# Designed miniproteins, single chains, continued (4): the designs that were tried, part 96

Each design is a single chain, and the fold is of that chain. pLDDT is the mean over its residues in the fold that is shown.

## One batch from the design tools (miniprotein)

Design m15329
Fold by ESMFold2-Fast:
Parts: sequence; structure tokens; C-alpha cells
Structure m15329 (fold): chain A 118 residues (1-118)
Amino acid sequence: MEEERKLLIDSLKALRDYFVEKAREIMEKAPEVREDVEELIKKFQELTDEIIRAIENGDYDKAIELLKKLKEEVQKGADRIMEKAPPEVREDIRKFQEEVLAGLDSLIKAIEELKKKR
């Protein structure tokens, strides 16, 4: 169970690092969305740190709740960014949002499986 927990935390850290990298690429292409993207990066990092702590403490219910909250923040943040984004980067933002949400859904499923102690 400890090795499974470590792999889950490592996967979450990898998703966080991927999110920050891709979000910074979007800011470089579209400086007009910088403030909204920086706010979303901060929320993503803060919630990810809280999720990691919940997993380390074995509080899988809290980790799932925080992951669902993170999905909501990503959806709301992406919508705000999309309103200001130039047309040439809107598709990149949409793809990025879809990939991140899919990653978060996979993590929720993985934690639910760990909670069932299969």
C-alpha cells in the first residue's frame, strides 16, 4: 500500500509539473491572459499540495473531494482565460483543459480503487 501511495503522489506531482509548464507556454503565446493563468497556476499548486498531504495522511475521502474541487477550478479558470484569449491559442487551451481534466479523473479513479483496498 505504501508503494501504491508513492506512485499516486508521484503521478500527481507529474501532472502538477505538466500543468505549470503548459500554462506558462500559454502565457508566453498570449500575454493578455497572464493574470488569469497565474491565478489558476497558484490555485492548482495549492490544491495539489493539499491533495498530496491528504494522501500522505491516508485521508482518501478528502483527497477525492479536493481533486473534484481542483477539476471545478480548472474548468472555471479555463473559461475565464478563453474569454480573453486570442483565437490562435483557444484550441491549445481547450486541448490542455481536456488533458488536465482527464488526468484528474484518472487520479480520482486510482484513489477510489486504493480506498477499496483491492
Scores: mean pLDDT 85

Design m15330
Fold by ESMFold2-Fast:
Structure m15330 (fold): chain A 67 residues (1-67)
Amino acid sequence: SLAAQGEQNGINGNLQSVPLGMSAEEAQELMKAINGEIFTHRGEKVIDAASHDKIMGEIGRIQGAYL
């Protein structure tokens, strides 16, 4: 929870560099890449559970903005 505040500033900064003009296809590719990282936990790359929840929430918010 505490680490979430610092991460949110980074994500917010990323939102400024990822304009609302980002296509739905590009947003899906980004989400697919992140999901791949998470679901390769038995493989080579793993994302921490706390970071996972934060990233998934932000992706959902971005996708909602394109609806």
Scores: mean pLDDT 50

Design m15331
Fold by ESMFold2-Fast:
Structure m15331 (fold): chain A 120 residues (1-120)
Amino acid sequence: SMPELSEEARAALERIEREGRATLEDLNTILQTQFGLPAQPSARAILEAALELARRSEPPTAHLALSLAMLALALLEGITPEELVARLEPLAEEMRAAGVPPEEARERLIAWLRERAAAL
């Protein structure tokens, strides 16, 4: 299950869903109020922090950190979160078809997000 969200993190996620896009302010709100980390100066810095959280954390915290990483990458690329999810779908289908274990799936997703950011 998902971790209990702070009121501020929930409000930020609801704004992102409603507007179809993330802002640096909303992502920093989630980072600060949900993960207790300092505000970051850029979407790239939030992405790096979120990927490290995802790597070192156990579910459900790792799952929320991956969601934050995806939102940060979408903002960094200037695309919508929905567009980023669509671009991820071939990797997700490959992992499902191959029966990839959850831990390996997490490592593959983190690598995919890093490689995509490095190309920007």
Scores: mean pLDDT 87

Design m15332
Fold by ESMFold2-Fast:
Structure m15332 (fold): chain A 81 residues (1-81)
Amino acid sequence: SMEELLARAESLVLLLGAVLASLRSANAPQDLIDRVEALRAEVEALVAEMRANPDIDPAEAQRRLDALLAEASEVFEEIRA
């Protein structure tokens, strides 16, 4: 449902915010911080669009969120390496 997609996207924003705070506290490389900031901005943009546009295609919103989740997974793998 759209409510579930929105909740997942909002949860990802919160998670990325926490990761970003942790990376900054640890003095992580700036390129990694920039990548997480860019990803969070993309997820925030999707959340804003979903909230502003009730006629958004749920299938397209899901595809966009899935792509962002995949990007987050790749970044988290790099952080853990």
Scores: mean pLDDT 87

Design m15333
Fold by ESMFold2-Fast:
Structure m15333 (fold): chain A 69 residues (1-69)
Amino acid sequence: SVEAEIEEQVANLRGMIRTMKARGVPLEEIRKEAERLLEAHVARVKKTAPDKAEEFEKRLREAIEEELA
């Protein structure tokens, strides 16, 4: 389902941020990459399930802020 795909993408984004932090990537570079991926994922979801796009973007942004805190 679209909801399951959204959950997987949020988990994948968190994993990416954690991996980049563990590898010593500067936080500013991690944020730029995370924002790029967020934009790409939201654009994709807008085409397939536009009613879910806003909540998906919100969840991805919350994940970025939590992982980079």
Scores: mean pLDDT 84

Design m15334
Fold by ESMFold2-Fast:
Structure m15334 (fold): chain A 102 residues (1-102)
Amino acid sequence: MDRDIEISMLLMERAVNKIASKTGSEKQSEIAKQLVEVLDQAIKAVEEGDEEKYLEYQLKAYELSLEYNKEALKETTDPNRKELLSQSIETNEKKIKELKEK
C-alpha cells in the first residue's frame, strides 16, 4: 500500500501547478489555480481514505489539465513543445475516459 508515494506525487503536481499559476498567461494561470485547489481536495480524500471522492477529484484534475494543455498549445511556437503538449492532451483524454468508466 503506497499511500505515502501517492500523496508525495500529488504534492509534486500541486507545486508545479502553483508555479504555473504565477508564470503563464492569465487564462493558463486561472486554470492552474483551479488545479491547485482540486489537488488539495484530492490529497485530503487520500488522507481520509475516501476512494470515491479521490476518483472524482482525479477526474476534475485531468479535465483541467486537458484545458491547460490545449490553451498552452495555442500559444506555443516550438515544435518540440507542441509534440509534448499533444502527447499530454492524448494522455489526459485517455485518463478521463478510464475514470468515467469507473
Scores: mean pLDDT 80

Design m15335
Fold by ESMFold2-Fast:
Structure m15335 (fold): chain A 112 residues (1-112)
Amino acid sequence: ELEKKIKELEEKLKKNPNNIETRIELAGEYVKLGEYLAALEELTKLVDLTEEDKLEIGKYIAEGKLEHAVGFVLLKLLEKTNDEKLIKKIAELASKVELTPELKKKIEELLK
C-alpha cells in the first residue's frame, strides 16, 4: 500500500506542484520506507534554504546521518510557517526521524 500511496501523491503533485500539504505527506511516506534522500528532495522544495543551511544538510548526508538531515529541514520549515495544520503535520513527521538533541530541543521550542 505504501508504493500505491506514493504514486497517488506523485500524481496529485504533477497536477498541483505547489500543494504544500501533499508534498509533506509524500515526504512522510518516503520516511516510512527509509527513503530519506527522497524525503529530503520533497521537503527542500518547500523552504528557501541559505548556503549555510545547504552546507549543514550536506554535512549530515556525508556523515550518513540522513534522518538528522530530514530533521534539520523540518526545523527550517517550522521556522517559516504559521499554518497550524501544517505545523501539526511537520511535528508528526519530525517524531518519526532520529534527531540530534539540539534539533529536538529547537523543534520542541517552536511547537510550544
Scores: mean pLDDT 85

Design m15336
Fold by ESMFold2-Fast:
Order: sequence, then structure tokens, then C-alpha cells
Structure m15336 (fold): chain A 61 residues (1-61)
Amino acid sequence: DPNIVVVPNIRSEEDIRQALKDLGLPESWVPALLARMRRDGLSFPVNLVIVDGVPVGLAPN
């Protein structure tokens, strides 16, 4: 089974950066996650979804 981590109630770009930092994941993922968020029509607040150490996306809160 995949290891799934959900960081709820992400309110800003800085919250994404901090969540990645706290999990030891590259902050270089921030621009890609924001681009995906905009493409998918999502707005803050969102949940950050990480599967097996890979940020797979942002989901509505």
C-alpha cells in the first residue's frame, strides 16, 4: 500500500514551501505545484497530497 501523507489547509504558496521543508522534500516542487493548481482551477485553501515521498497534487479543502 502506498504511504500517503496529506497536509490539510494550505492557505498560501509559503504554506506549500513550509510543508515541503518540514517533510524534507525539495522546495523546487513549489512552482510545479502552483502551475498544476492553476491549471486544475483550484484556489486556496487546498490539501497537499504526497504519495511515497512525491507531491502528486493539491486537492480542494
Scores: mean pLDDT 80

Design m15337
Fold by ESMFold2-Fast:
Structure m15337 (fold): chain A 83 residues (1-83)
Amino acid sequence: LEELLKEAAELVRELHKLSTPKTEPIVKAAEDAVVAAASGNPAVARAKLEELRRLIEEKKPDPEVKKLAERLIEVVEQVVELL
């Protein structure tokens, strides 16, 4: 669990480095999902992951941003399964 949360936090940090006005909603949704998961709130974490998936499809970010966001979804889903 701790290692997954650490990976999720690092992925959020990498997304912040690549943040643009267009991708800012993606970064915000990713951050909110990680915070919800870290707080032990699987329902909110799942809702934020669905928002993140929708934003990726809507905004069609650069492949680098998409890869980081998709990995974050996988990591947070694993955290939620452990809660």
Scores: mean pLDDT 81

Design m15338
Fold by ESMFold2-Fast:
Structure m15338 (fold): chain A 64 residues (1-64)
Amino acid sequence: GPERAALLGEAARAVREGRASREEAIATMQKAGVPRAVAEEAVEALERGDGDRADRLLTSALLS
């Protein structure tokens, strides 16, 4: 829903801006219902600047 999307969007922005640690971003994504393994891959993609991969991973997790 919109609240989960907003939470994930903020977590992604915080990682890109260096405002959140990897573990803080993973914890936020898990609160939004993303499994830890998927959250770890999404944060790795964000750290590499691959926002498209991160978006696909998070969207797939939300549809499960």
Scores: mean pLDDT 80

Design m15339
Fold by ESMFold2-Fast:
Structure m15339 (fold): chain A 111 residues (1-111)
Amino acid sequence: MELSLDEALLLVQRVIGGRLTDEDLELLEELGKRAGLDEEEVERWAEKLVAKGESPRTARALAILLGLAERTGLDGVAGSIRDYADGKVPRLFLSDEEKLALAQALVELSR
Protein backbone atom coordinates (compact mmCIF):
# COMPACT_ATOMS: atom_id res chain seq x y z
CA MET A 1 0.00 0.00 0.00
CA GLU A 2 1.41 3.41 -1.01
CA LEU A 3 1.33 6.11 1.71
CA SER A 4 0.68 9.79 1.12
CA LEU A 5 2.88 12.23 3.06
CA ASP A 6 -0.12 13.32 5.19
CA GLU A 7 -0.97 9.67 6.04
CA ALA A 8 2.69 8.95 6.96
CA LEU A 9 2.94 12.09 9.12
CA LEU A 10 -0.27 11.19 11.03
CA LEU A 11 1.08 7.63 11.49
CA VAL A 12 4.34 8.99 12.99
CA GLN A 13 2.36 11.34 15.27
CA ARG A 14 0.10 8.47 16.48
CA VAL A 15 3.12 6.24 17.25
CA ILE A 16 4.96 8.98 19.19
CA GLY A 17 1.70 9.77 21.05
CA GLY A 18 1.15 6.08 21.96
CA ARG A 19 -2.22 6.12 20.12
CA LEU A 20 -1.51 3.87 17.11
CA THR A 21 -4.08 1.44 15.68
CA ASP A 22 -3.55 -2.27 14.91
CA GLU A 23 -3.63 -1.26 11.21
CA ASP A 24 -0.80 1.26 11.87
CA LEU A 25 1.33 -1.49 13.43
CA GLU A 26 0.59 -3.92 10.54
CA LEU A 27 1.71 -1.23 8.08
CA LEU A 28 4.94 -0.56 10.04
CA GLU A 29 5.66 -4.33 10.19
CA GLU A 30 5.37 -4.50 6.38
CA LEU A 31 7.60 -1.41 5.92
CA GLY A 32 10.19 -2.89 8.32
CA LYS A 33 10.17 -6.16 6.36
CA ARG A 34 10.61 -4.29 3.04
CA ALA A 35 13.51 -2.28 4.54
CA GLY A 36 15.19 -5.55 5.65
CA LEU A 37 15.19 -4.73 9.38
CA ASP A 38 16.87 -7.29 11.65
CA GLU A 39 14.09 -8.95 13.69
CA GLU A 40 16.40 -9.66 16.68
CA GLU A 41 17.42 -5.97 16.79
CA VAL A 42 13.76 -4.83 16.56
CA GLU A 43 12.77 -7.24 19.39
CA ARG A 44 15.71 -6.05 21.54
CA TRP A 45 14.67 -2.37 21.26
CA ALA A 46 10.97 -3.22 21.76
CA GLU A 47 11.89 -5.09 24.99
CA LYS A 48 13.80 -2.01 26.27
CA LEU A 49 10.82 0.24 25.44
CA VAL A 50 8.37 -2.08 27.27
CA ALA A 51 10.72 -2.01 30.31
CA LYS A 52 10.62 1.82 30.02
CA GLY A 53 6.78 1.69 30.35
CA GLU A 54 5.54 1.62 26.75
CA SER A 55 2.73 -0.78 25.76
CA PRO A 56 3.98 -3.78 23.70
CA ARG A 57 2.23 -2.38 20.59
CA THR A 58 3.77 1.12 20.92
CA ALA A 59 7.17 -0.38 21.84
CA ARG A 60 7.14 -2.56 18.68
CA ALA A 61 6.14 0.42 16.49
CA LEU A 62 8.88 2.65 18.00
CA ALA A 63 11.50 -0.12 17.53
CA ILE A 64 10.51 -0.37 13.84
CA LEU A 65 10.69 3.44 13.43
CA LEU A 66 14.17 3.34 15.01
CA GLY A 67 15.32 0.70 12.50
CA LEU A 68 13.81 2.65 9.57
CA ALA A 69 15.47 5.89 10.77
CA GLU A 70 18.85 4.09 10.98
CA ARG A 71 18.40 2.58 7.47
CA THR A 72 17.51 6.01 5.98
CA GLY A 73 20.33 7.97 7.72
CA LEU A 74 18.03 9.92 10.07
CA ASP A 75 20.65 9.90 12.85
CA GLY A 76 18.88 12.54 14.99
CA VAL A 77 15.59 10.58 15.01
CA ALA A 78 17.41 7.30 15.68
CA GLY A 79 19.43 8.89 18.52
CA SER A 80 16.28 10.32 20.17
CA ILE A 81 14.51 6.93 20.12
CA ARG A 82 17.65 5.14 21.42
CA ASP A 83 18.12 7.66 24.28
CA TYR A 84 14.45 7.27 25.25
CA ALA A 85 14.63 3.44 25.13
CA ASP A 86 17.86 3.45 27.22
CA GLY A 87 16.19 5.67 29.87
CA LYS A 88 18.52 8.65 29.19
CA VAL A 89 15.49 10.92 28.64
CA PRO A 90 12.08 10.66 30.42
CA ARG A 91 10.01 11.41 27.28
CA LEU A 92 10.50 10.86 23.56
CA PHE A 93 10.59 14.20 21.72
CA LEU A 94 10.87 14.61 17.95
CA SER A 95 10.73 18.06 16.32
CA ASP A 96 8.21 18.77 13.54
CA GLU A 97 11.16 18.68 11.08
CA GLU A 98 12.24 15.23 12.39
CA LYS A 99 8.64 13.90 12.19
CA LEU A 100 8.38 15.19 8.61
CA ALA A 101 11.72 13.59 7.63
CA LEU A 102 10.60 10.25 9.12
CA ALA A 103 7.22 10.54 7.30
CA GLN A 104 9.05 11.20 3.99
CA ALA A 105 11.18 8.07 4.57
CA LEU A 106 8.00 5.99 5.19
CA VAL A 107 6.45 7.32 1.94
CA GLU A 108 9.58 6.30 -0.02
CA LEU A 109 9.61 2.80 1.58
CA SER A 110 5.86 2.34 0.81
CA ARG A 111 6.49 2.63 -2.97
Scores: mean pLDDT 87

Design m15340
Fold by ESMFold2-Fast:
Structure m15340 (fold): chain A 99 residues (1-99)
Amino acid sequence: SREQLQADVDAAATSLALETGPKLVEMAKKDPEKARVVLGLVAGWAEYVADQAIKEGNKDLLKQVLEVLENLRKAAEILGDTETAERIKSLIERVKKAL
């Protein structure tokens, strides 16, 4: 089904982002221009997956997304991207409330 395909894609993307999060924090320190591009792509995806996990009450996915969001917040703060950092902080609070 479309729902099963979406769930499989979201799970695979979440697994990738959990591994990529710490690398993005290091990238923000060493290559800030590249890190800004990667942060933009991953943050948009993480927001989408978080919204879906909240709607579905998927607590396991919410826990995984929370770890991703914490690393994205750290990367945004290192880059001085205050707007993205505050947006991610708001999303973290929504995810925590859904847990």
Scores: mean pLDDT 80

Design m15341
Fold by ESMFold2-Fast:
Structure m15341 (fold): chain A 100 residues (1-100)
Amino acid sequence: SEEEKLAENKKKLAAIQEKFFNGEPISDEEGDEYIAAKKAIYKELFKKDPELALKLIEADIKRLDIAIEEERDNPQRRAFLSRVRDANKALLEEIKEKLK
């Protein structure tokens, strides 16, 4: 069901976020899973509330830009955050293009 898919994606996000906040290494595979799960969550939100989805994606990009600067001395953590930020920017442009 859509509710089960949403719940599973939220669990994936939470698990990877917990690893990141605990200082554990995030693999490229886990990074890809995080990005895919987050994209799915935002796309579902966009179907229900497009304006809220756009605002949340934009706010998320701003928070990620700050987090990337804070992780300046940790290239591995910065790389993960940069991938997430760039994926959010790509999603934002994809969504904006569909609204034209």
Scores: mean pLDDT 86

Design m15342
Fold by ESMFold2-Fast:
Structure m15342 (fold): chain A 72 residues (1-72)
Amino acid sequence: MSPEAQEIFNEFLAGFRAVLEETLRTGDVAAGIERIRALTEEAVEKLRALGEEEFAEELRRQVEAAIADLEA
């Protein structure tokens, strides 16, 4: 994994954590899920632009699992 991909992933994790904290505080799970999906799409596009397609797909899969937990 490239250093640029690692930076994108770190930015994604920070945004993901902020959305989770906001969702827990407000109770608006639907809004939280939509924001997480938007962050994931943005990160996936940036990773694909770097040629990190496998990492982008793995990230999407991990996020889908996390969303499933929130929707349960």
Scores: mean pLDDT 80

Design m15343
Fold by ESMFold2-Fast:
Structure m15343 (fold): chain A 70 residues (1-70)
Amino acid sequence: MMSKKEVIEKIEKKLEEVEEMIKNKAPQEEINKKLDEIDKFVQEAVDKGLLSEEEVVEIREKILELIQKS
């Protein structure tokens, strides 16, 4: 099973992929699809008890910051 640290590292990597897509002017539909995949992964981690509510809020704030940059 993935540890909490591994889950957070995977989320950070997925967010970096979204940032790269935005930098490369990828279509909004592709960016939204990737963000939806991240949200599903975060929800799975919450369901497994690997993320706290505070950590989820922090991740969502990072997602909003990326959307603002796109």
Scores: mean pLDDT 79

Design m15344
Fold by ESMFold2-Fast:
Structure m15344 (fold): chain A 75 residues (1-75)
Amino acid sequence: AKLDELIEKIRKAAVEEKDPLKLSFYASQAFAEATTPEQLERIIAELERVAKESTDPEVQATLQALIDALRRVLA
């Protein structure tokens, strides 16, 4: 439930609000809530999906930085 709520907040912050600070905050919270590699991969997949939908360059840069950081944690 908590992770699902945070994923929806990430989407809204990136696509609807175009707020990179809220995006970073919610992504950090989602990462902290993830207890399995599968949950981390779900967060990465959602960030990648949202990056394709975003038209704001600062939001896109923030999403890419978050994706890269999370992929390094999984490596």
Scores: mean pLDDT 82

Design m15345
Fold by ESMFold2-Fast:
Structure m15345 (fold): chain A 75 residues (1-75)
Amino acid sequence: SEEELEELLKQVDAQLQEIAAQGNSKENQIKALDLMIEALEKYIEYLEKEGRYEEAELARKVLEKLQEKKKKLEE
């Protein structure tokens, strides 16, 4: 659901903020995002295989936001 995707994004933001607050490097935040992106890409592939195209499209929007966060950290 859209609420579950919003909660996922909120959890991602909270996790990245916690990593930053604990004095971990930008590289550690990028590694965390890479793991999240990889997991989400596999989930999208699963949804498409199951014919759940509307949910796959919502998951792709989340993926794009995670990729944007990573790109900003790499700049």
Scores: mean pLDDT 77

Design m15346
Fold by ESMFold2-Fast:
Structure m15346 (fold): chain A 97 residues (1-97)
Amino acid sequence: KENEIGKKIHEIIEKALEENPGLEVAPELREQLEKLLEEEGLDISDLSNRELRYMVALVVASRALKEKLPKEEVIELMKKAGLPEEVAKEIAELIEE
């Protein structure tokens, strides 16, 4: 059941990235990811905007599922990951189930 929710979230993220190529990760969230990637020996400048958004959205979804984050917090974090508000709400509702 958890694997099915994860697959649905992945499909929703991929579709949103394809349909909304002009959206970007919020500066504060990008800075947090930059520090995390530097710890792993990776440079954030080597990632495309789409790859960066995908990674941030997956990390947010994973944390929300594990920690049972409030729906409102998931929506705000997904919007900061560069997803439209409607998509952020859809993902948050799947996590709440």
Scores: mean pLDDT 78

Design m15347
Fold by ESMFold2-Fast:
Structure m15347 (fold): chain A 65 residues (1-65)
Amino acid sequence: SALDEAAALLARYAGLSPERARAAAETMASLDDTGIRTVVGMLQKDGGMSAEEAERLRAALLAAR
C-alpha cells in the first residue's frame, strides 16, 4: 500500500524501526500539502534523500490519505 511505501522510506532515511516508521507515515499523511512538502524537504536536506526519493515519499504520503 502507499502507507507501507511511505513507512519503508521513513525507516530507511529517518532510521526508524518499522513500527515507528508506520506511525510516522500515518502522522505525516494527516498533514496538508504544505506540511507534507515541508517535512519531506527536511528529510531531503538533513536525511540524505535524493530528489527522486523525496518525490516518491511525497507521492506515497499523498496517496496514503
Scores: mean pLDDT 82

Design m15348
Fold by ESMFold2-Fast:
Structure m15348 (fold): chain A 78 residues (1-78)
Amino acid sequence: MEKELEEGREALRAAGFSEETVETALEAQELFEEIMKLPEEEQLKAFELVKEATAGAKTQAERIEAILKALKEALEEA
């Protein structure tokens, strides 16, 4: 997990993303792992929130921010 997060951080930096976007992506990945530990019904709700939140995103950075927001909302409702 930690090594994969480090590799993900390096890959995003190599792709030219800002440190803020990199940290947002890593936080979203950690929350996603917490969602995957929830019952299937809560996981499905989280995926629906992510799908709805990302539908309006026009850039990869906006998409990453939308994912983080949706995952935080799903965890608070679980």
Scores: mean pLDDT 74

Design m15349
Fold by ESMFold2-Fast:
Structure m15349 (fold): chain A 76 residues (1-76)
Amino acid sequence: SSAEAEQKKRQDMAIALVGAMYEVLGDKERAAELFAQSTVSEQDLQDARITAEMWYKLPKETFETLLQIYEVDARK
């Protein structure tokens, strides 16, 4: 049960992070859809947005690779 709660929190965080990544790419519609699917605190959402903004400063290929990795985690 604790492992299930941790897995759900990890998935919700991954969904929020993917949403924030689409938001910084300018895909506001997909970002809004993803945010609606995640149950994260306001602080966790702010942390996801900060992370996405920092990663957006990386080379585009690196950002795209990170997005693909976290999209897999979000689909669990």
Scores: mean pLDDT 85

Design m15350
Fold by ESMFold2-Fast:
Structure m15350 (fold): chain A 98 residues (1-98)
Amino acid sequence: MVEELRAILERMRAEYEAALAAAEEALEGSSVEELEELLRKLDELLAQVPEAREEIEKLNISEEEKRLMLEILELLVEYVRRLRELVERALRRKEEEE
């Protein structure tokens, strides 16, 4: 379990920048409607973060497992925030000519 969580975290860290680069390329081909929908979904995910943290802290598991789960959550939050910035940039670029 601890080893599995550690492996997940390491894999996520290794794939993080490549996943963002792939997302950025995909966003260039997206419509304004698709970008607005994605932005709304990312905002909904970020709104759930405080509850996710509470649930992890309530778990009757080892402190090491809690720490790893919180680190995974923090990395996911950073990913979602960076993806949101890319979506906002893509939207601004498409609508810059009013």
Scores: mean pLDDT 81

Design m15351
Fold by ESMFold2-Fast:
Structure m15351 (fold): chain A 75 residues (1-75)
Amino acid sequence: SMEEVEKALEEIAKQGPSAFDKVLDKALEYAIKEGKISKENYEKMSDFGKRILGESYLAYLMRNDPEKALEILKS
């Protein structure tokens, strides 16, 4: 559920500054595996661009596939 996703995000925030970056990396890895973004395009992106894309894709999963969002957040 969305409530479980929000709680998982709160727990990640408590784990320190790098924890959210790891979540975004996992979301981007999943996006590449699902063909939502090419590895070639990913390699060309700045760190800022990668963060924005990771946040956007995580938000997409939270709305459209909350179970998958939870897997990424809890892994």
Scores: mean pLDDT 81

Design m15352
Fold by ESMFold2-Fast:
Structure m15352 (fold): chain A 73 residues (1-73)
Amino acid sequence: MNEEALEKVRQVLEEKGLTAESEEEMIDKVHDLAVAGDPAAQEALKEYLKETIEKMRQGGLDGARAIADALAA
């Protein structure tokens, strides 16, 4: 789940002396750092997006399996 990527985001923010109270705030702050050209923030944001995309792809595969099962019935 997105927990490992969020942990990397948290570590980048802590390194910069920043704090965040929510996952949304963490992502907003790391995005601002990435836009400013911070390579650690860019990598953390990239990993978060990759994990989010993978989770969405898994949902799509579950949908395809449900359709296949319905056709096999």
Scores: mean pLDDT 70

Design m15353
Fold by ESMFold2-Fast:
Structure m15353 (fold): chain A 98 residues (1-98)
Amino acid sequence: MIPAGYTQADDITSGNVYVTGPLPKVVKDYILSRGGSVDDSVPTKDVPESPSLVGLELELEGKTWVIYSEDDEGLTVINPKTKEIRFIHFKGVTFVKA
C-alpha cells in the first residue's frame, strides 16, 4: 500500500544496489536468509533488538531510505525527503558498497 503523497519508483529486480552507509546487521541477515546477496565489502552496524525491520534506515545511492515493510521476496522502502516508495527484490539483486 502506497502512503499518501508518495510516488512509486521503479522496483529494483536485478543488478547492484549501492550501499553508501553501514547496513544494519539484522537487515543483512534477513536479506541472506531470504536468498538475497550482500557483498562482503558492505559495512554493517549493530542496532537495538527489534521484532521488526520496519523503521530501520538504509543509506542507498546517497539517499536515506526507511524500511516500510518486509516480506520473503524483498523490502519496500520509502524516502521521506523525496516522497518516493520502491520495492527491492532479493533474487537477482546484490547489495554492494558504493
Scores: mean pLDDT 78

Design m15354
Fold by ESMFold2-Fast:
Structure m15354 (fold): chain A 73 residues (1-73)
Amino acid sequence: SSVELVIRHDLEKYTPLAAETLLKLSPEELSALFREVRRLLAEGREDEALALLQSHGLTEEQAREVIAALKAL
């Protein structure tokens, strides 16, 4: 669908290292994951945000890329 194409484009643009791993998740799973990561970052719980991303199959480098991208938005 057009939603999957938009998600792929945004992930490849903002998180090129993590994109293929994140694309294994459904749009609903990605939305829930990013909401929780943003909540943890807003609370200053960056180590927990990093661990949450890694629990979804991201390497530490990929997880740090996602955190940096979300902080920039």
Scores: mean pLDDT 84

Design m15355
Fold by ESMFold2-Fast:
Structure m15355 (fold): chain A 96 residues (1-96)
Amino acid sequence: MNKEVAAKDGEILLKEAPEVIERLKEVAEKVRAGELDPRKAASLYTAGAIFAAGLAFQAELAREAGLDELAAKLEKAAEEIKEAVKEVKRAADERE
């Protein structure tokens, strides 16, 4: 059974998740400060939403493999990125 593949893929995404969250927070702040075009921010939060969907999918694969702790971490990272995406969307909407 591919527990090793699911664990490795999940670990890679978890390692990248904090940087994605931080970047999305910076994007929201720059949009609010007028330093970033709201239309350009739309591309960035769309990419963030896709990454969150990937984390959620990988969490399902980890759970099917019996890696419940890894699945919980991936689910938490997905929710944190979804919240960061909402923050960027809100900042962009406030500037339009």
Scores: mean pLDDT 83

Design m15356
Fold by ESMFold2-Fast:
Structure m15356 (fold): chain A 119 residues (1-119)
Amino acid sequence: MSVGEELLAQVDELLEKLEKAKTLEEMEKIKEEGIELAQRVKDLYMTLLKSLPDSTSIELKNRVIGAILRAIGFIEELRLTSPEDKERLKAILKELKQFIEDDRPLIEEHGGWDALANA
């Protein structure tokens, strides 16, 4: 499985766990796993930013910086969300999934998620 497919599968698994969660302890664990996933996405974009040549367009550099800030935003939103707020956690995880899917063209231009993870 590619890194991109693994990330999407991990989000889907977290969403399924969230629908089935009945205790605060389960919700806290899902929240922690979601934060770790968003952290991994951030780290992949930080690796991309470091790998860009100096000749890279300002537009592309700003897009990658924007992606890093968006990933940090997901980490912060998850951290600030109560484990009791299942609907908010679900909404954030769905937005994270959409963000990963929408950014595929940018990541593919740079050899895909696997190339970034191995850089």
Scores: mean pLDDT 81

Design m15357
Fold by ESMFold2-Fast:
Structure m15357 (fold): chain A 94 residues (1-94)
Amino acid sequence: SKEEIIEEAKKVLEELIEKIKEVAPELVDGFRKLAETVLETLKTSSIKEMANLLYSQSQLLRKLAEESENPELKEVLLEASEKFEKLAQKAREA
């Protein structure tokens, strides 16, 4: 369901922010703002738009991981990227 996908996205974003607090605290405010924007956009999106947004977030996080020089941050961002990719696939199947 749309509500289930939004709740799962919220959990992924909350977990991401908690891990970023530990490995790159200077980026926390930026990721909180990103999370707020993503969640508000998902609430007003169709299922197809949700799938596209979640996939775009996966790609963004992977790119940020590739560009990062912090190995702990790379792992955190790649894990979140994989979770968003799986959630995008789940949205496509809904």
Scores: mean pLDDT 87

Design m15358
Fold by ESMFold2-Fast:
Structure m15358 (fold): chain A 56 residues (1-56)
Amino acid sequence: LEKKAAEAAKKKGATVSYDPETDSFIVTGPTKEIAEEAAKAVEEATGMKAEARVAP
């Protein structure tokens, strides 16, 4: 699942990490729109929850 999440996020220009405490993915993109699109792609690819975050 992490591989599918990473590929989906990378295709949108974002990065992903798995958070075992919440059993979800954290998707970080350079802009809000990229992060949100990547998080949606990760959720569609994996069936798991993804949280969108913007890089600082």
Scores: mean pLDDT 78

Design m15359
Fold by ESMFold2-Fast:
Structure m15359 (fold): chain A 84 residues (1-84)
Amino acid sequence: SISQLQAIIAQLQAKASQSTDPAIKNQLQEAVDALQQALKDQNPLVLVGQILHLIGLSLDSTDPEVKKLLEQAVKALVQLLKET
C-alpha cells in the first residue's frame, strides 16, 4: 500500500541520517529517491523501472535491515503494479 511505502521511505531516511559512511548514506538516499518517484508517479513503466532499480540496490546492500526494507518495498510495488 501507499502508506506502507511511505513508512519504508521514512525508515530509510532515518537510517541515512544516522549513517556516518558517505557511500552507505548515498545508497540509502538513492533508494529513498527511487521509492518517492514510484509513489508520486504510479505509471506502470515507471513502476517496473523502479522495481528493477530497487532490486539492484538490495543486491548491493550489506546492511540486513536496509536489504529487508528494500525487499519489502519491491514486494509492495509489484503488488501495486498487479492492481494497475
Scores: mean pLDDT 78

Design m15360
Fold by ESMFold2-Fast:
Structure m15360 (fold): chain A 89 residues (1-89)
Amino acid sequence: AGTVTISVAGNTVTVVGEDPAAPLVGVGLTPADGGVLDVTGHSASRSGNTMTVTYTLSGAGGTYTLRAGAIGADSAAPVATATATVTVT
């Protein structure tokens, strides 16, 4: 029932999660391999059942495969996941 999307613009990654049945408790972004993601910062906003988090990636240049998750009130598993590739310059 939930959705999550990843949008990439340079070193900026925007994650939008939504569950029309209930507000999300969170949205996350990690490396797909379960490592650590270096970020300068992030900002978060909520509008109804939609949660938007924008990350500014930092650190060494290179290509990263990222996984996003949208987390509902039943937090045993993400309600939706998505992956995207980003090239940091």
Scores: mean pLDDT 75

Design m15361
Fold by ESMFold2-Fast:
Structure m15361 (fold): chain A 97 residues (1-97)
Amino acid sequence: TKTVTAPGVVEKEDLKDGKTLFRGTGEVTLEGVEPGAKIKATGKLTVTDKKTGEVKVAEAEKEETATASDQTVTVEVEMVADKGYEAKFEAVATVTK
C-alpha cells in the first residue's frame, strides 16, 4: 500500500444572500503503480470562519483503476458557506491491490 497527499486549489464564487461557493480541486500523482491496481482518492475541503474559528468540512471519495505506472487522480469537492470564510483543500490517494 502506498499513500500520497497533495495540496489543492480552492476557487471561490460569490452567490446571492451573502453565500460563497467554495470549489476545491486536487491532483495526486502515484508513481510506480501496476496497471489494474485500485486507487482510492479522498478530497477534504475545510472552510474556516476567520472571526470565530468555526470549521466546516466537506469530503468526497473516488475509486479508480490504474491504467499507467504513473497515475494522476483528480478529486473535486464543493460546499457553500457564508462570506468571510477561508478555505483549504487537501487530496490523499492510496493504492490497494
Scores: mean pLDDT 79

